Designed miniproteins, single chains, continued (4). Designs and how they scored, part 63

Each design is a single chain, and the fold is of that chain. pLDDT is the mean over its residues in the fold that is shown.

## One batch from the design tools (miniprotein)

Design m14323
Fold by ESMFold2-Fast:
Structure m14323 (fold): chain A 90 residues (1-90)
Amino acid sequence: AMSSNPAAEVHYNLGNELFKLRRYDEAVEAYKKAIELDPNFAEAHSNLGAALFRLDRYDEAVEAYKKALELKPDFKEAAANLKAALNAQN
């Protein structure tokens, strides 16, 4: 499900474009802005985790994926990415 807040979706989409450009620090900030505007935006929490994982910030990536799964328990992509992030911590 997409955000019900159009401003949150704008920041989420900006984060996705920055992620594609491998500008992961800037993608993190864009996803955090999306979450500030819509804290229940499960896809923004999941993509924040992906950007943090790319930055080797595995503890923060794990927290972001866990939050995505709390909001959307059937989020298979977030569950798979959480497992990868937990393995990378060790």
Scores: mean pLDDT 90

Design m14324
Fold by ESMFold2-Fast:
Structure m14324 (fold): chain A 87 residues (1-87)
Amino acid sequence: MKEKEEEAREKGKEVAEKIRQDAAAASEEARKTGWEGYKKAVQTAVDNLALAREAAKELSEFPEVAKELLEEANQAVGELLDAVNDS
């Protein structure tokens, strides 16, 4: 069971890292392209929240891991939206 929990934590970290990287890239694009970047940033936020939700469902046997993933996804999306508002 320890191995499955470790795999779940690694999977959660992988998804969270992808979400953070995608959010950072979208924030940078929004700063460079204005309105076009803004549209892409909003779409990236929607897509990443859907990805986090689906991954959390898959990790539901480890609710603490799923919770951490959802919290990290919400933080990354919040940071992305803040960056877009500063543009």
Scores: mean pLDDT 75

Design m14325
Fold by ESMFold2-Fast:
Structure m14325 (fold): chain A 66 residues (1-66)
Amino acid sequence: GARVVARGLSPEGATAVALMAIGDGGRARVSGGEPATVVGEGLSREGAEQAAEAARAGGGEAEIEY
């Protein structure tokens, strides 16, 4: 599965990215407060891309590892 690391997130943005990862059948770990970091693992390629896009749309950064 793919892995996503999203950084520079608001608490709301972190929650959205984490829920996307979980909804894709993966797992998510949230760290920090504001800014927050989310690591999503066990994702599909499409799920990883959607989570990364959501993070970037919220003004954060995201990296995908396949």
Scores: mean pLDDT 85

Design m14326
Fold by ESMFold2-Fast:
Structure m14326 (fold): chain A 78 residues (1-78)
Amino acid sequence: MAEEAKAELDRIVAEAQRGLDVAATNPDPDLARQAIQSIADNAIERARKLAEEAGLPEYGEEAVKRIQDAQNAALARL
């Protein structure tokens, strides 16, 4: 159902944002970059596939953009 898919997309974004925030606090910048990249890539893939399966491309685009914005913010803190 569309509402459940939207809620799951929001959950993926929120989990990614939290993970990216934590990863950015790692004092080792190489480990921080690896963690940030992995978290963002996994979250984007999951959000994109879920949105495609649910027929919600607009929400998928929005979720991916939010994850990418969070990734950029995390990288800027290194």
Scores: mean pLDDT 86

Design m14327
Fold by ESMFold2-Fast:
Structure m14327 (fold): chain A 99 residues (1-99)
Amino acid sequence: SEKKKEEIRKDVAKLSAMGILLAAALFQAIEDPETAKEELERAVELALEIIDEEEDKKRLEELKEKALEAIENKDVEELAKYLKEIHKIALKSLDKKVK
């Protein structure tokens, strides 16, 4: 119980940090794409620490590649869609741990 509560608390902090990094990546994608890519990569690393399921990890890697391509192409609408899906996968994984 106590150990599970500490793990959930750490995952909530990681999810929050990930959300900030995803928002920063979206904000910087046009004017500073290199920083946006670094923020995206760090957000994905945090998401991988929250996610336990192999299928979700595989989907996250696919979304990361698409998001990086969207930054390169300056496609903010597609980038926003991929970042939203990355966040949803991590949130769903955390929700399963809380329930």
Scores: mean pLDDT 87

Design m14328
Fold by ESMFold2-Fast:
Structure m14328 (fold): chain A 74 residues (1-74)
Amino acid sequence: MLSDEEIMKKLMEEFGKKLKEAVEKGASEEELQKLVDELTERARKEGLSDEQVRFLRGLAEHEVKVAMEEKKKA
């Protein structure tokens, strides 16, 4: 059984890889936001609390904003 911390770390690592692939493929902001929604759904299914799910969503939304700002500058 994984600890909540290990589950959160694994989900964020998988999210980061998917985000990078989507950005490299020229994904829209809407497509990137769908990755955030997928992460949120997976976190709930893994048994994370609403507070932990909200925390992960916040981190993921920040990652999307950073990726979008870099896309504007490129």
Scores: mean pLDDT 81

Design m14329
Fold by ESMFold2-Fast:
Structure m14329 (fold): chain A 74 residues (1-74)
Amino acid sequence: SLEELQELQEELAEKLQYLAEHDPEFFEEILKRIAEFQAEMAANPDLSDEEREARALAFLRELLEEANRRLEEL
């Protein structure tokens, strides 16, 4: 849902702000993954809005899992 998407984006943004200060190398890797995801989405113009939302949700969950794991290591 759009509400879930917005909640995940907000949580990720807060965690990325912390990681930018405390783990800049990992932060740069996350930015690279975001850029690669954006390029993949741009390369698939035939995706429906529903498919785009589903892929964005899956990607945000993956990034949050990685960010949470990294935060536990700091």
Scores: mean pLDDT 83

Design m14330
Fold by ESMFold2-Fast:
Structure m14330 (fold): chain A 66 residues (1-66)
Amino acid sequence: NALEEEVKRLLEELERLGVRAAIEGRLDLAQQAGTVSKQAKELLEQGKYEEAIELLKKAIEEIRAQ
């Protein structure tokens, strides 16, 4: 399933951004990444792939913009 693979790819990207934020002392961004990651995993379990993709893309853009 291409949508499920896209969710997993974006989730790994967000989790990497969270780790980098923590290393840089940006605990606010690390916490945001963790919270959104958890929400996206819940959507993935529910089969709500498009919602998970939108949520993850928005979070990745917001974290990268800061």
Scores: mean pLDDT 88

Design m14331
Fold by ESMFold2-Fast:
Structure m14331 (fold): chain A 82 residues (1-82)
Amino acid sequence: GPLDAEIAQLQAEIAALEARIAELERRIAELRARLAALQADPNADPAEIERLRREILELEIELGLLRIELGVLKTILKRLQA
């Protein structure tokens, strides 16, 4: 049908982006668990806590941008499938 190739390519791009988002979410969850463990340790280095907090924030910003991109691509796909 019309747009079949474009729809297939866009579906592949969406799937790749969803996989990237899922991996980033897993990495953020792991870092948050590590941060919680350090915050529970009275002997933890405050500099290590601050580095983890900064890394988590940077990854959360990246995740937010990727989610916006995913939303745009899904909107385009929906219009092509209508």
Scores: mean pLDDT 90

Design m14332
Fold by ESMFold2-Fast:
Structure m14332 (fold): chain A 68 residues (1-68)
Amino acid sequence: MEYLEKGREYLKKNDYEKAIEYFEQAIKESKDPVLKAEAYTLIAKAYFKMGDLEKAREALDKAVELMK
């Protein structure tokens, strides 16, 4: 939970690299597919804001797989 919240704080500050690091830690430490899907969606948002559409799409694909 703390990693996901810290990632959101950095995302709000436009520090996308730090936001992604925290979201990846949240994914690694969680066994909850819903939390992992949320973290991947936030990673996709960070990549989209950085202009990396390929990595944004890859993160969204991972989120969708976890939700189905």
Scores: mean pLDDT 84

Design m14333
Fold by ESMFold2-Fast:
Structure m14333 (fold): chain A 86 residues (1-86)
Amino acid sequence: ATPLPEEELEYDVALFAAHIVEAMMKKYGTATESDVRILERAAELAEKAGRKDDAAHFYRMLANAYRILGDEEKAEEWEKKAEELA
């Protein structure tokens, strides 16, 4: 089924927000709980849209965010999830 225009816009907004978070993490080496939520949302919407490459990318960014936050267990969990989609 074709998603509603609002659903497509929601995905695009989440995707661009996640890329901004990725750029900030790479530039400053920092991550927040808000950044994690943005990346989780983008990954969920990418999976729903069948975009496995995008979902895997954001799962790897989630792993990086959790490493910056000091949660190695969650970082490994998200990294494995990314590998399963690759």
Scores: mean pLDDT 80

Design m14334
Fold by ESMFold2-Fast:
Structure m14334 (fold): chain A 92 residues (1-92)
Amino acid sequence: MSKLQKELDKLVAQLRKQGIDVDVEIDGNTVKITITTDDVTKLIGAALTAIGLGFEGVNVKVELKGNTLTITIEAKNEEEALKSAIEALKGV
């Protein structure tokens, strides 16, 4: 397991401990993050961070349905996708 995947797993565990429902699916150079929380400020933080990553040249899709935010990140390789996922989750 890469050091980046360990950092991602640690962030997911920390968010879950705070009562935020976080799921992360990794498929090569694509990472899909699903965040569910009643705290809209946390969803806004994650969404704005993800949009910023899109401006910096990664391919980002952000979808909001009720209290669930889905962020899909497509990068040139797995390492860049994992780095972008970590940055998006730091926005929560």
Scores: mean pLDDT 82

Design m14335
Fold by ESMFold2-Fast:
Structure m14335 (fold): chain A 64 residues (1-64)
Amino acid sequence: SHMLQELEEQLENLERAAEEGIKTGDKVVLRAALRDLEELLKQITDPELKERAEKLIERVREHL
């Protein structure tokens, strides 16, 4: 669905932001990504995207 593709694109953008924050040690970027990921997760019903978002949240939290 169009909504699923939009959520996937938002997750991909947050994955890139999180990877950059982890690479640079930028906790401001990581905290912002965490907040946006937690909000995005509330909108996800697709189990694959949900698991992907949850794993990224866990990884970001480990670097904070």
Scores: mean pLDDT 87

Design m14336
Fold by ESMFold2-Fast:
Structure m14336 (fold): chain A 76 residues (1-76)
Amino acid sequence: ADELIEALKAGDIEAAKREFLKVAARAQELAQRNPEYRDRLLSTAQALEDAIKAGDTEAAVAEAERLKALIEEAEA
């Protein structure tokens, strides 16, 4: 998630897309292992994807930070 946030802040959309795929895969794995986090992980990943597609860097960074926090919480 840190690499994704850094790419978004740098305006490197190609790097952000690559890092998003990795973070989305991790969120899906955690959603399967931790059903209590499933809806929050998947909805936040979707919101992040939508923000990236819209070119809304502020929203994308905010959703990426939320997703990072949820992943860290689900792994704890």
Scores: mean pLDDT 81

Design m14337
Fold by ESMFold2-Fast:
Structure m14337 (fold): chain A 70 residues (1-70)
Amino acid sequence: SMMDIFRQIVAESGGRFDVDPLYSFYQNYQAANGDWSKVVPAGTDLSAPALQQVIDAVNRAQQIAAAAGI
């Protein structure tokens, strides 16, 4: 499941992420049809390192899901 993939990413993150907030970002990203600017507050710098780490984690989860046929 996608939740199990996010649990794996959280385990690999060394405490940088919690699964529930990261999965919530993923759900909001899907609801926004892949538009990250609609997931974050207006005027947010999408290149900010902390936000890029979240974006990279969500992208990694999608790559793992695609490879697993999910």
Scores: mean pLDDT 78

Design m14338
Fold by ESMFold2-Fast:
Structure m14338 (fold): chain A 69 residues (1-69)
Amino acid sequence: SAALEALAAATNDIDRISWALRALGHEDAMSWVIPAFFETKDVAEVVELLARRLRLSPEELARLRALVA
């Protein structure tokens, strides 16, 4: 169903972003990623929110975008 597909996609996005953040040294990634998904369902906006909140460098943000794409 469309609802199950949307839930699976959201779960996969959360897992990918959390994995990418852990790869960048943020072991508590889920504590940052889950609240961001409560504010927006757009992955690009979640990445931008995380970049601001975690004060990612432009290079770290570029890596995060590449890992999530």
Scores: mean pLDDT 76

Design m14339
Fold by ESMFold2-Fast:
Structure m14339 (fold): chain A 69 residues (1-69)
Amino acid sequence: SELKKELLRTIGEILALIGEIFELERKLEEVKDVDPELAEELRKKIEELEKRREELLEKMREIDKKLKE
């Protein structure tokens, strides 16, 4: 099923984004008291990735609905 393949690809993309967000959050903790400008840039990047993750989660929910219909 193409929908099942798309679901698996979407899950893979979500997991990759979660990993990237965790890496950036770790870097933010390391620099937040040392480099406030870099910390602000990292916070903005994390926010952008979290928004992208939410969009992919919505896509995953829609694919799941189609598989159940």
Scores: mean pLDDT 86

Design m14340
Fold by ESMFold2-Fast:
Structure m14340 (fold): chain A 74 residues (1-74)
Amino acid sequence: SLDHEKLKKEAEELVKKGEELFKKGEGEKAAEKYEEAARLYELLTLNAPSEELREEYQKKAEEARKKAEEARKA
């Protein structure tokens, strides 16, 4: 129902924003961006047109979740 390309771009932009915030010492804000990115990647896995893309999005969601946890603990 949602534009797949838009969700992918938004998730990628959120990861980059999280990285920028983490570098600035804004760990809790960085974590929020990473968690939002993870949610979008999880939505992308549900609508993935191929097994290969589903695996890619699952790994990216997991990575974003780990980055969020690291940002909160830093």
Scores: mean pLDDT 85

Design m14341
Fold by ESMFold2-Fast:
Structure m14341 (fold): chain A 99 residues (1-99)
Amino acid sequence: AEKHIKEGKKALKEGDYEKAIEHFEKALEEAEKKNDLVSAAEALALLAEAYALMGDLEKAEEYLDKAMELVNSLKDLEDQMHMTLHLMGGASAIGIARR
């Protein structure tokens, strides 16, 4: 996914919105196949940007909504993982076994 996101961002900077969309669609497919929610959310947000720059505001809004829903799901997972790592790391760092 990362390679297609990078190539798509380059195409956006060059004004080649059709090529950017093609790369971001490929990035989304690879991310979904790998269950990479971070790359999938990024690809959806970049698709929204590319469609907005092309003047397709309906498509842009559709992809932005999908990206936001996925980011909300990812944030919940990240918050759970962050809390778990903090609890385990804190217990390990304080290192008091035995009383």
Scores: mean pLDDT 70

Design m14342
Fold by ESMFold2-Fast:
Structure m14342 (fold): chain A 64 residues (1-64)
Amino acid sequence: SLEELLKKAEELLKKAGELSEEASRLGEEGLRDPSRRRELILKSAELTVEAILYTSEALSLLKQ
């Protein structure tokens, strides 16, 4: 149903938001810590991609 589809999209967008917030936090930590900068920025980038994938799935559901 449309309501079930909207609920699924909202859950996916919530997960994307959580991942984006974590990515931002790790990215900022990486900029503050030169000794771990590469590792933390890489992890931040990986979480950002994952957040984009969840957002893309939600968009796919909403465009039906």
Scores: mean pLDDT 85

Design m14343
Fold by ESMFold2-Fast:
Structure m14343 (fold): chain A 83 residues (1-83)
Amino acid sequence: MREELEREARIAMEQIAVAVAELSLERWEADPELARKNLESAKQDVEYLEKTAERAEELGDEELAERAREVKERLEKLIRELE
């Protein structure tokens, strides 16, 4: 029970992190000039999302891990298009 509550709290924190990354990505996809100014942050978010996916898998949340990887792939595509 205690371990389950800790797991739920950790999953909730990772869900918030992925949601914030998705919102940033949507803004950058809509505004290429803003995206170019935030290119370094986008690269850092790619590394962060990969770690988030790894942590989600450790917590047993495969859906969250897949979502994190999807956002990461979209960010990597955006970075390639800006370079």
Scores: mean pLDDT 82

Design m14344
Fold by ESMFold2-Fast:
Structure m14344 (fold): chain A 64 residues (1-64)
Amino acid sequence: GPAAEKSAEAAKRAAERGDATAAAVAGYHMGLLSGDRELARKAIEAGRAGDAEAAAEYAVQAAK
């Protein structure tokens, strides 16, 4: 829905500026809200690794 789309866009913007933590937090929350705990875990692990693009991709996957 619109809230998930806005969260995915926020994660993409965070990745564009290299903010892996903001992208990971968005992916983590979206994963939990979608019921996908594995996606939530992968998002936070990407953030810990500094991989902002991977973290944002998990947010986009959760918005499907």
Scores: mean pLDDT 80

Design m14345
Fold by ESMFold2-Fast:
Formats: sequence, structure tokens, C-alpha cells
Structure m14345 (fold): chain A 56 residues (1-56)
Amino acid sequence: MDVFMRNLALQTAEGLLLGGYSREEVVDFLVRNFGLSREEAEEIVEQAERRLQQQQ
């Protein structure tokens, strides 16, 4: 994956999770809007969740 696209997807996932969207809703959003596979989207959401846990 392109580093720029991965960073945008990660920041988007963090923002959506903070906005109260479920993990599944965020995965579906990334698949549809970033053209990611479900596996790639799930990996990015897991990274976003870990980053948010470290900041709390």
C-alpha cells in the first residue's frame, strides 16, 4: 500500500472511531472509500484502535 494512502486511511479510521462509529462500520467505510480489501481495512482499524489506546 502507498504510504500516503495508508496514513490517510489510518487517520480516517481514528476519526470515525472517535466519532462513535463501530469497528465494522469503519472497516466497511475504508473498503468502499479507499478501495482496500477487507483484510487491509481490518489491519488499519486495529492499528487505529491501538494508537487511540496509547493516547488514553
Scores: mean pLDDT 81

Design m14346
Fold by ESMFold2-Fast:
Structure m14346 (fold): chain A 72 residues (1-72)
Amino acid sequence: MEKIEEARREVGAARTPREKAEALIRLAKAYEEAGLNESAAATYRRAAVLYREAGDPEKAEEAEKKAEELEK
């Protein structure tokens, strides 16, 4: 679970919506690599919300598509 712990630290250290979104993408990938697909999907959706707040709708849509793929 080393990558998940590191990614969680990065989320906690993030100061802007964009930085937090990028950190959440890394956390979601770590969950995905660990086979925790439900946690990964939820984390990708959180990243999408923050990308929209940061003014990046394209990355938000990419994160939402990843979440949809992982939920079924």
Scores: mean pLDDT 83

Design m14347
Fold by ESMFold2-Fast:
Structure m14347 (fold): chain A 70 residues (1-70)
Amino acid sequence: MSQDEIIERMQEILNRTTNIKELMEINMELGAMVLHFVTLKLLGEEASEEEIERALRLIEEAERRMKEIE
């Protein structure tokens, strides 16, 4: 998955979770990760493998938590 695809996927989940109180903590973490990845892109820098894995785990955790409350 490319850095652009990760950013888009995180933004999609962020938009879906923004108004859900039960997911506020994960929503804040996603917001911080999106800002970090967008900043790297603006600077012409690539996210590290560890940062990519961190983002993917956060996406999976957010998706899991969304299923638990739906």
Scores: mean pLDDT 79

Design m14348
Fold by ESMFold2-Fast:
Structure m14348 (fold): chain A 59 residues (1-59)
Amino acid sequence: MSDPEETIELMAKLIKEGLKKQGKEISDEEAREKAIELSQNPIVTKELTELNNLFNSSL
C-alpha cells in the first residue's frame, strides 16, 4: 500500500541514526543500500509496516 521508495528512505534514515548512536557513521547511499537489502527480508518488511502504521496512525 505504501510507496516502496518512501519505505526504503524511512528505513535508510533509521539505519543511519541507529548506526550513529553506535558510533558508526555511514553515507546516505550505504544506508539506502542496507535498507534495500533488509526490505528483501519478509520479517523486516512486517516490522517496518508496523512502524509506518504507527507514524501514520493520526487522522
Scores: mean pLDDT 69

Design m14349
Fold by ESMFold2-Fast:
Structure m14349 (fold): chain A 64 residues (1-64)
Amino acid sequence: SAEELIEKVKKVSAAGATAAGELRRAGASDETIEELARWVLENPEASSEEIGKKARELLEREGI
């Protein structure tokens, strides 16, 4: 399901797709990646800075 959400994010936000890929490389859980992907899909106009901040908050919450 994380991969399917990432594919949807790629169609609406290049920054969101990049952030999801970086979370995956950092070892984030599928749950954390899905949470970021859903947030981007709900906020398709979010800036790269806002998406980056959300990704950092999610990684810190998971303890990675």
Scores: mean pLDDT 83

Design m14350
Fold by ESMFold2-Fast:
Structure m14350 (fold): chain A 113 residues (1-113)
Amino acid sequence: SLRELARRHLEEAERLLEEGRYREALAHLLDAVGLEIYGKNEEATLHLMLASAYFHQEKYLEAAKYLIEAIEAGREHLSDPERYLRLAYLILSGILREEGKLEEAEEAEELAE
């Protein structure tokens, strides 16, 4: 089924993210997005994993977009809001570094702890 296929893509992506294989994880996550078969909690997890994969590839604007979508999908159902906040500060730090704002980038990274 398409739901089972989407779940397999998410499970493989989670494994690849844990192994630091961000490009391969991104391919599986984008395949899962194309299937569009999620509950709100699954959608939040998918978008959080997309944000993480894009962040580690230094695609900070894409990472920010998917983090926002993850927060909107999860809303009050976020089981670990601190992980979302930490990733937000890391993405902000990356954007600030690309803009040459190194001091502000370091401050954002410290807030991520």
Scores: mean pLDDT 79

Design m14351
Fold by ESMFold2-Fast:
Structure m14351 (fold): chain A 61 residues (1-61)
Amino acid sequence: SLGDVVAELFRLADEAVRKGLMDSPLVKEGGALFEQAMRSTDLEEMRRLLEEAKRLLAEAI
């Protein structure tokens, strides 16, 4: 489940790069949430942050 979320995040990030959306506020916020998730030691918090990052990236595309 978490692995699937991370894989989907990478696909969405790749799509954002291809579309030149790196300066999009949604993409920047999604990236910030992903970084925050990677710094988290709480699995529940990490999941929440990754799901929100995924939502923002999907919305930007």
Scores: mean pLDDT 84

Design m14352
Fold by ESMFold2-Fast:
Structure m14352 (fold): chain A 55 residues (1-55)
Amino acid sequence: MPQTIDLSGKSLEEQIEHFSELLAESLRARGLSDEQIAEAVELARAWLRREAEAS
């Protein structure tokens, strides 16, 4: 799609990256450290990829 705002036109990897950024921002707003945010984001990425592969 010409615009990348609509996630329905993005690859799975692009959707995972977008979700990861939103998650990181949410966790940062909650006062988590950069290392805690990085760990949570990696866990979420692994889970999302597993779900996609299981589909």
Scores: mean pLDDT 72

Design m14353
Fold by ESMFold2-Fast:
Structure m14353 (fold): chain A 70 residues (1-70)
Amino acid sequence: SAMEELYEEALRLIEEAEELLKEGRIDEAKQLLMKADRIGAQLAVLGGVEKAQELGKRIKELEKKFNLKL
């Protein structure tokens, strides 16, 4: 489904962002996390609230781990 494709895209962006953060490529990682966050907002509007919450949780975990502000 379209919601599943959006969710999987956002998860890939979050995984790529974590790799970039480990390399110190902070600005590039932030761009990917912001894109994933926008996908989460789209999913919430489409009724995929649980998927949106899971994405938000993963993004917040990376923000805490790497001391980031989006």
Scores: mean pLDDT 89

Design m14354
Fold by ESMFold2-Fast:
Structure m14354 (fold): chain A 60 residues (1-60)
Amino acid sequence: MEEENSLKSLETELKSMGVSKEVAEEILQRYREALAQKLDPRELELFKVQLLIEAREKVK
């Protein structure tokens, strides 16, 4: 998985969902931490999906 594109994609999806900047930054920070841990690309994709679900729940 392309790390830079993956992060940008997540940011774009968060913006399209209308999450607040504070929530978006928190989610992006957690994803950056996962990237820093050099997780398997498959695990990163699953984590990204989980973060998107959490973001949607916070927006309602």
Scores: mean pLDDT 76

Design m14355
Fold by ESMFold2-Fast:
Structure m14355 (fold): chain A 66 residues (1-66)
Amino acid sequence: SEEIKRLLEEQMEVGVKILDLAVQLVILKKEGAPEEEIKKIEEELEEAVRREEEITRKLEEAKAKQ
């Protein structure tokens, strides 16, 4: 279905964003970046993870309708 396809695309996009932010965090911590900069990326990562959980829930709901 188009709904499942769209949700899978959104899941892939947010997964890539999570990976990107996680890598950025490792680099910032290794380079001794300011705590405020680290905190900003941590907050963005937490938001992306919550978005992934929401998409996963919607995917389960959409699949249950099949």
Scores: mean pLDDT 86

Design m14356
Fold by ESMFold2-Fast:
Structure m14356 (fold): chain A 70 residues (1-70)
Amino acid sequence: SARQEEIRRKLEADAAATEAYLAALGDPELMLAAADRLLGLAEFARTELGDEELAAWLEARAEALRAAAA
């Protein structure tokens, strides 16, 4: 749907900007906290919204933040 696509694009842009900021900051505690929040949103997307594509994308971003925190 157009609404779902609009929300997804906004989430993608916001997540990319946030990830870049957190990576530049270099705070592993904040990166891990952000990753946990993204995983919670991915679970919601999968179970409540039925949006597996969004869930997989959010999980990938969470893994990237966890890798950057290591």
Scores: mean pLDDT 79

Design m14357
Fold by ESMFold2-Fast:
Structure m14357 (fold): chain A 74 residues (1-74)
Amino acid sequence: MEKEEKVKELAKAYKEAAKEVLEKKLSEEEVEELLEKLRPLFEEKKKGEPADEIAKKVGKEMVKELLEYYKKLK
């Protein structure tokens, strides 16, 4: 299987987690900025473990890092 498809699986998990945060508080532009900032992070984590397992666990941790990362920018 191509790595591209595994990256898409990770992206889907992040989008689902991010969507929950989005509908609660984050604006559209903030989500887009956060997704771009997170891009290198999930690419690195993908190298460590299978994407399907990472997608389930990292989805929740990514939401936390999203919030922490954004507050650090502030």
Scores: mean pLDDT 53

Design m14358
Fold by ESMFold2-Fast:
Structure m14358 (fold): chain A 74 residues (1-74)
Amino acid sequence: SLQKEVEELTEKAAEALKAGNLEEARKLWEKLREAAEKYARELEKETGIEGLAEKVRAYAEELGEAKLKEAEEK
């Protein structure tokens, strides 16, 4: 499922950050953003709430940016 894909990518990205692999983390963040967009699009169809895909994309973007900054600061 798309939800499972987002979860797996999130975990892999976190592991890459913990290992200090910023390049790998960025690559995983890109994949996570794609998966999150697809997942939100499916939720929009089920719930009828417009803008979910955009909101999830923004959230994934913020989460990835925050994690990368955290890795740089710590």
Scores: mean pLDDT 72

Design m14359
Fold by ESMFold2-Fast:
Structure m14359 (fold): chain A 128 residues (1-128)
Amino acid sequence: SREDLIAQLKELVRRLARLLVELARALELPQEVIDRIERQAQEMIERLDRPDISIDELISIAMSVASTALYLVERHPDKLSKPEVRRILREMAELLRQIADILEQLDYPEHADHFREMADELLAAAES
């Protein structure tokens, strides 16, 4: 059902937000940057727990997480050879593909295509 798809989307976005925190730690970012990302992720997770959260808000949260991950990857190319970083990027890419599949089923094909493009960019970084 549509409600089941939305529940699955919430869980995938929650997992994506948690992986962003793990990515920041694996990249060995300054502690103040890690703390900021942790606070941002916690705020996003709290928003996901709202029963009335819209699909547009779920897309916005996922977009913010994915864009931040891509920014961190671009800014830290020297860290991309770390096995932990590569694992996290592959897991994030897989979650973005699953999010895209659900969004397509929810009749958001344009957003689904965009998330697939971001997943491909994260996977390319993990395999470089």
Scores: mean pLDDT 91

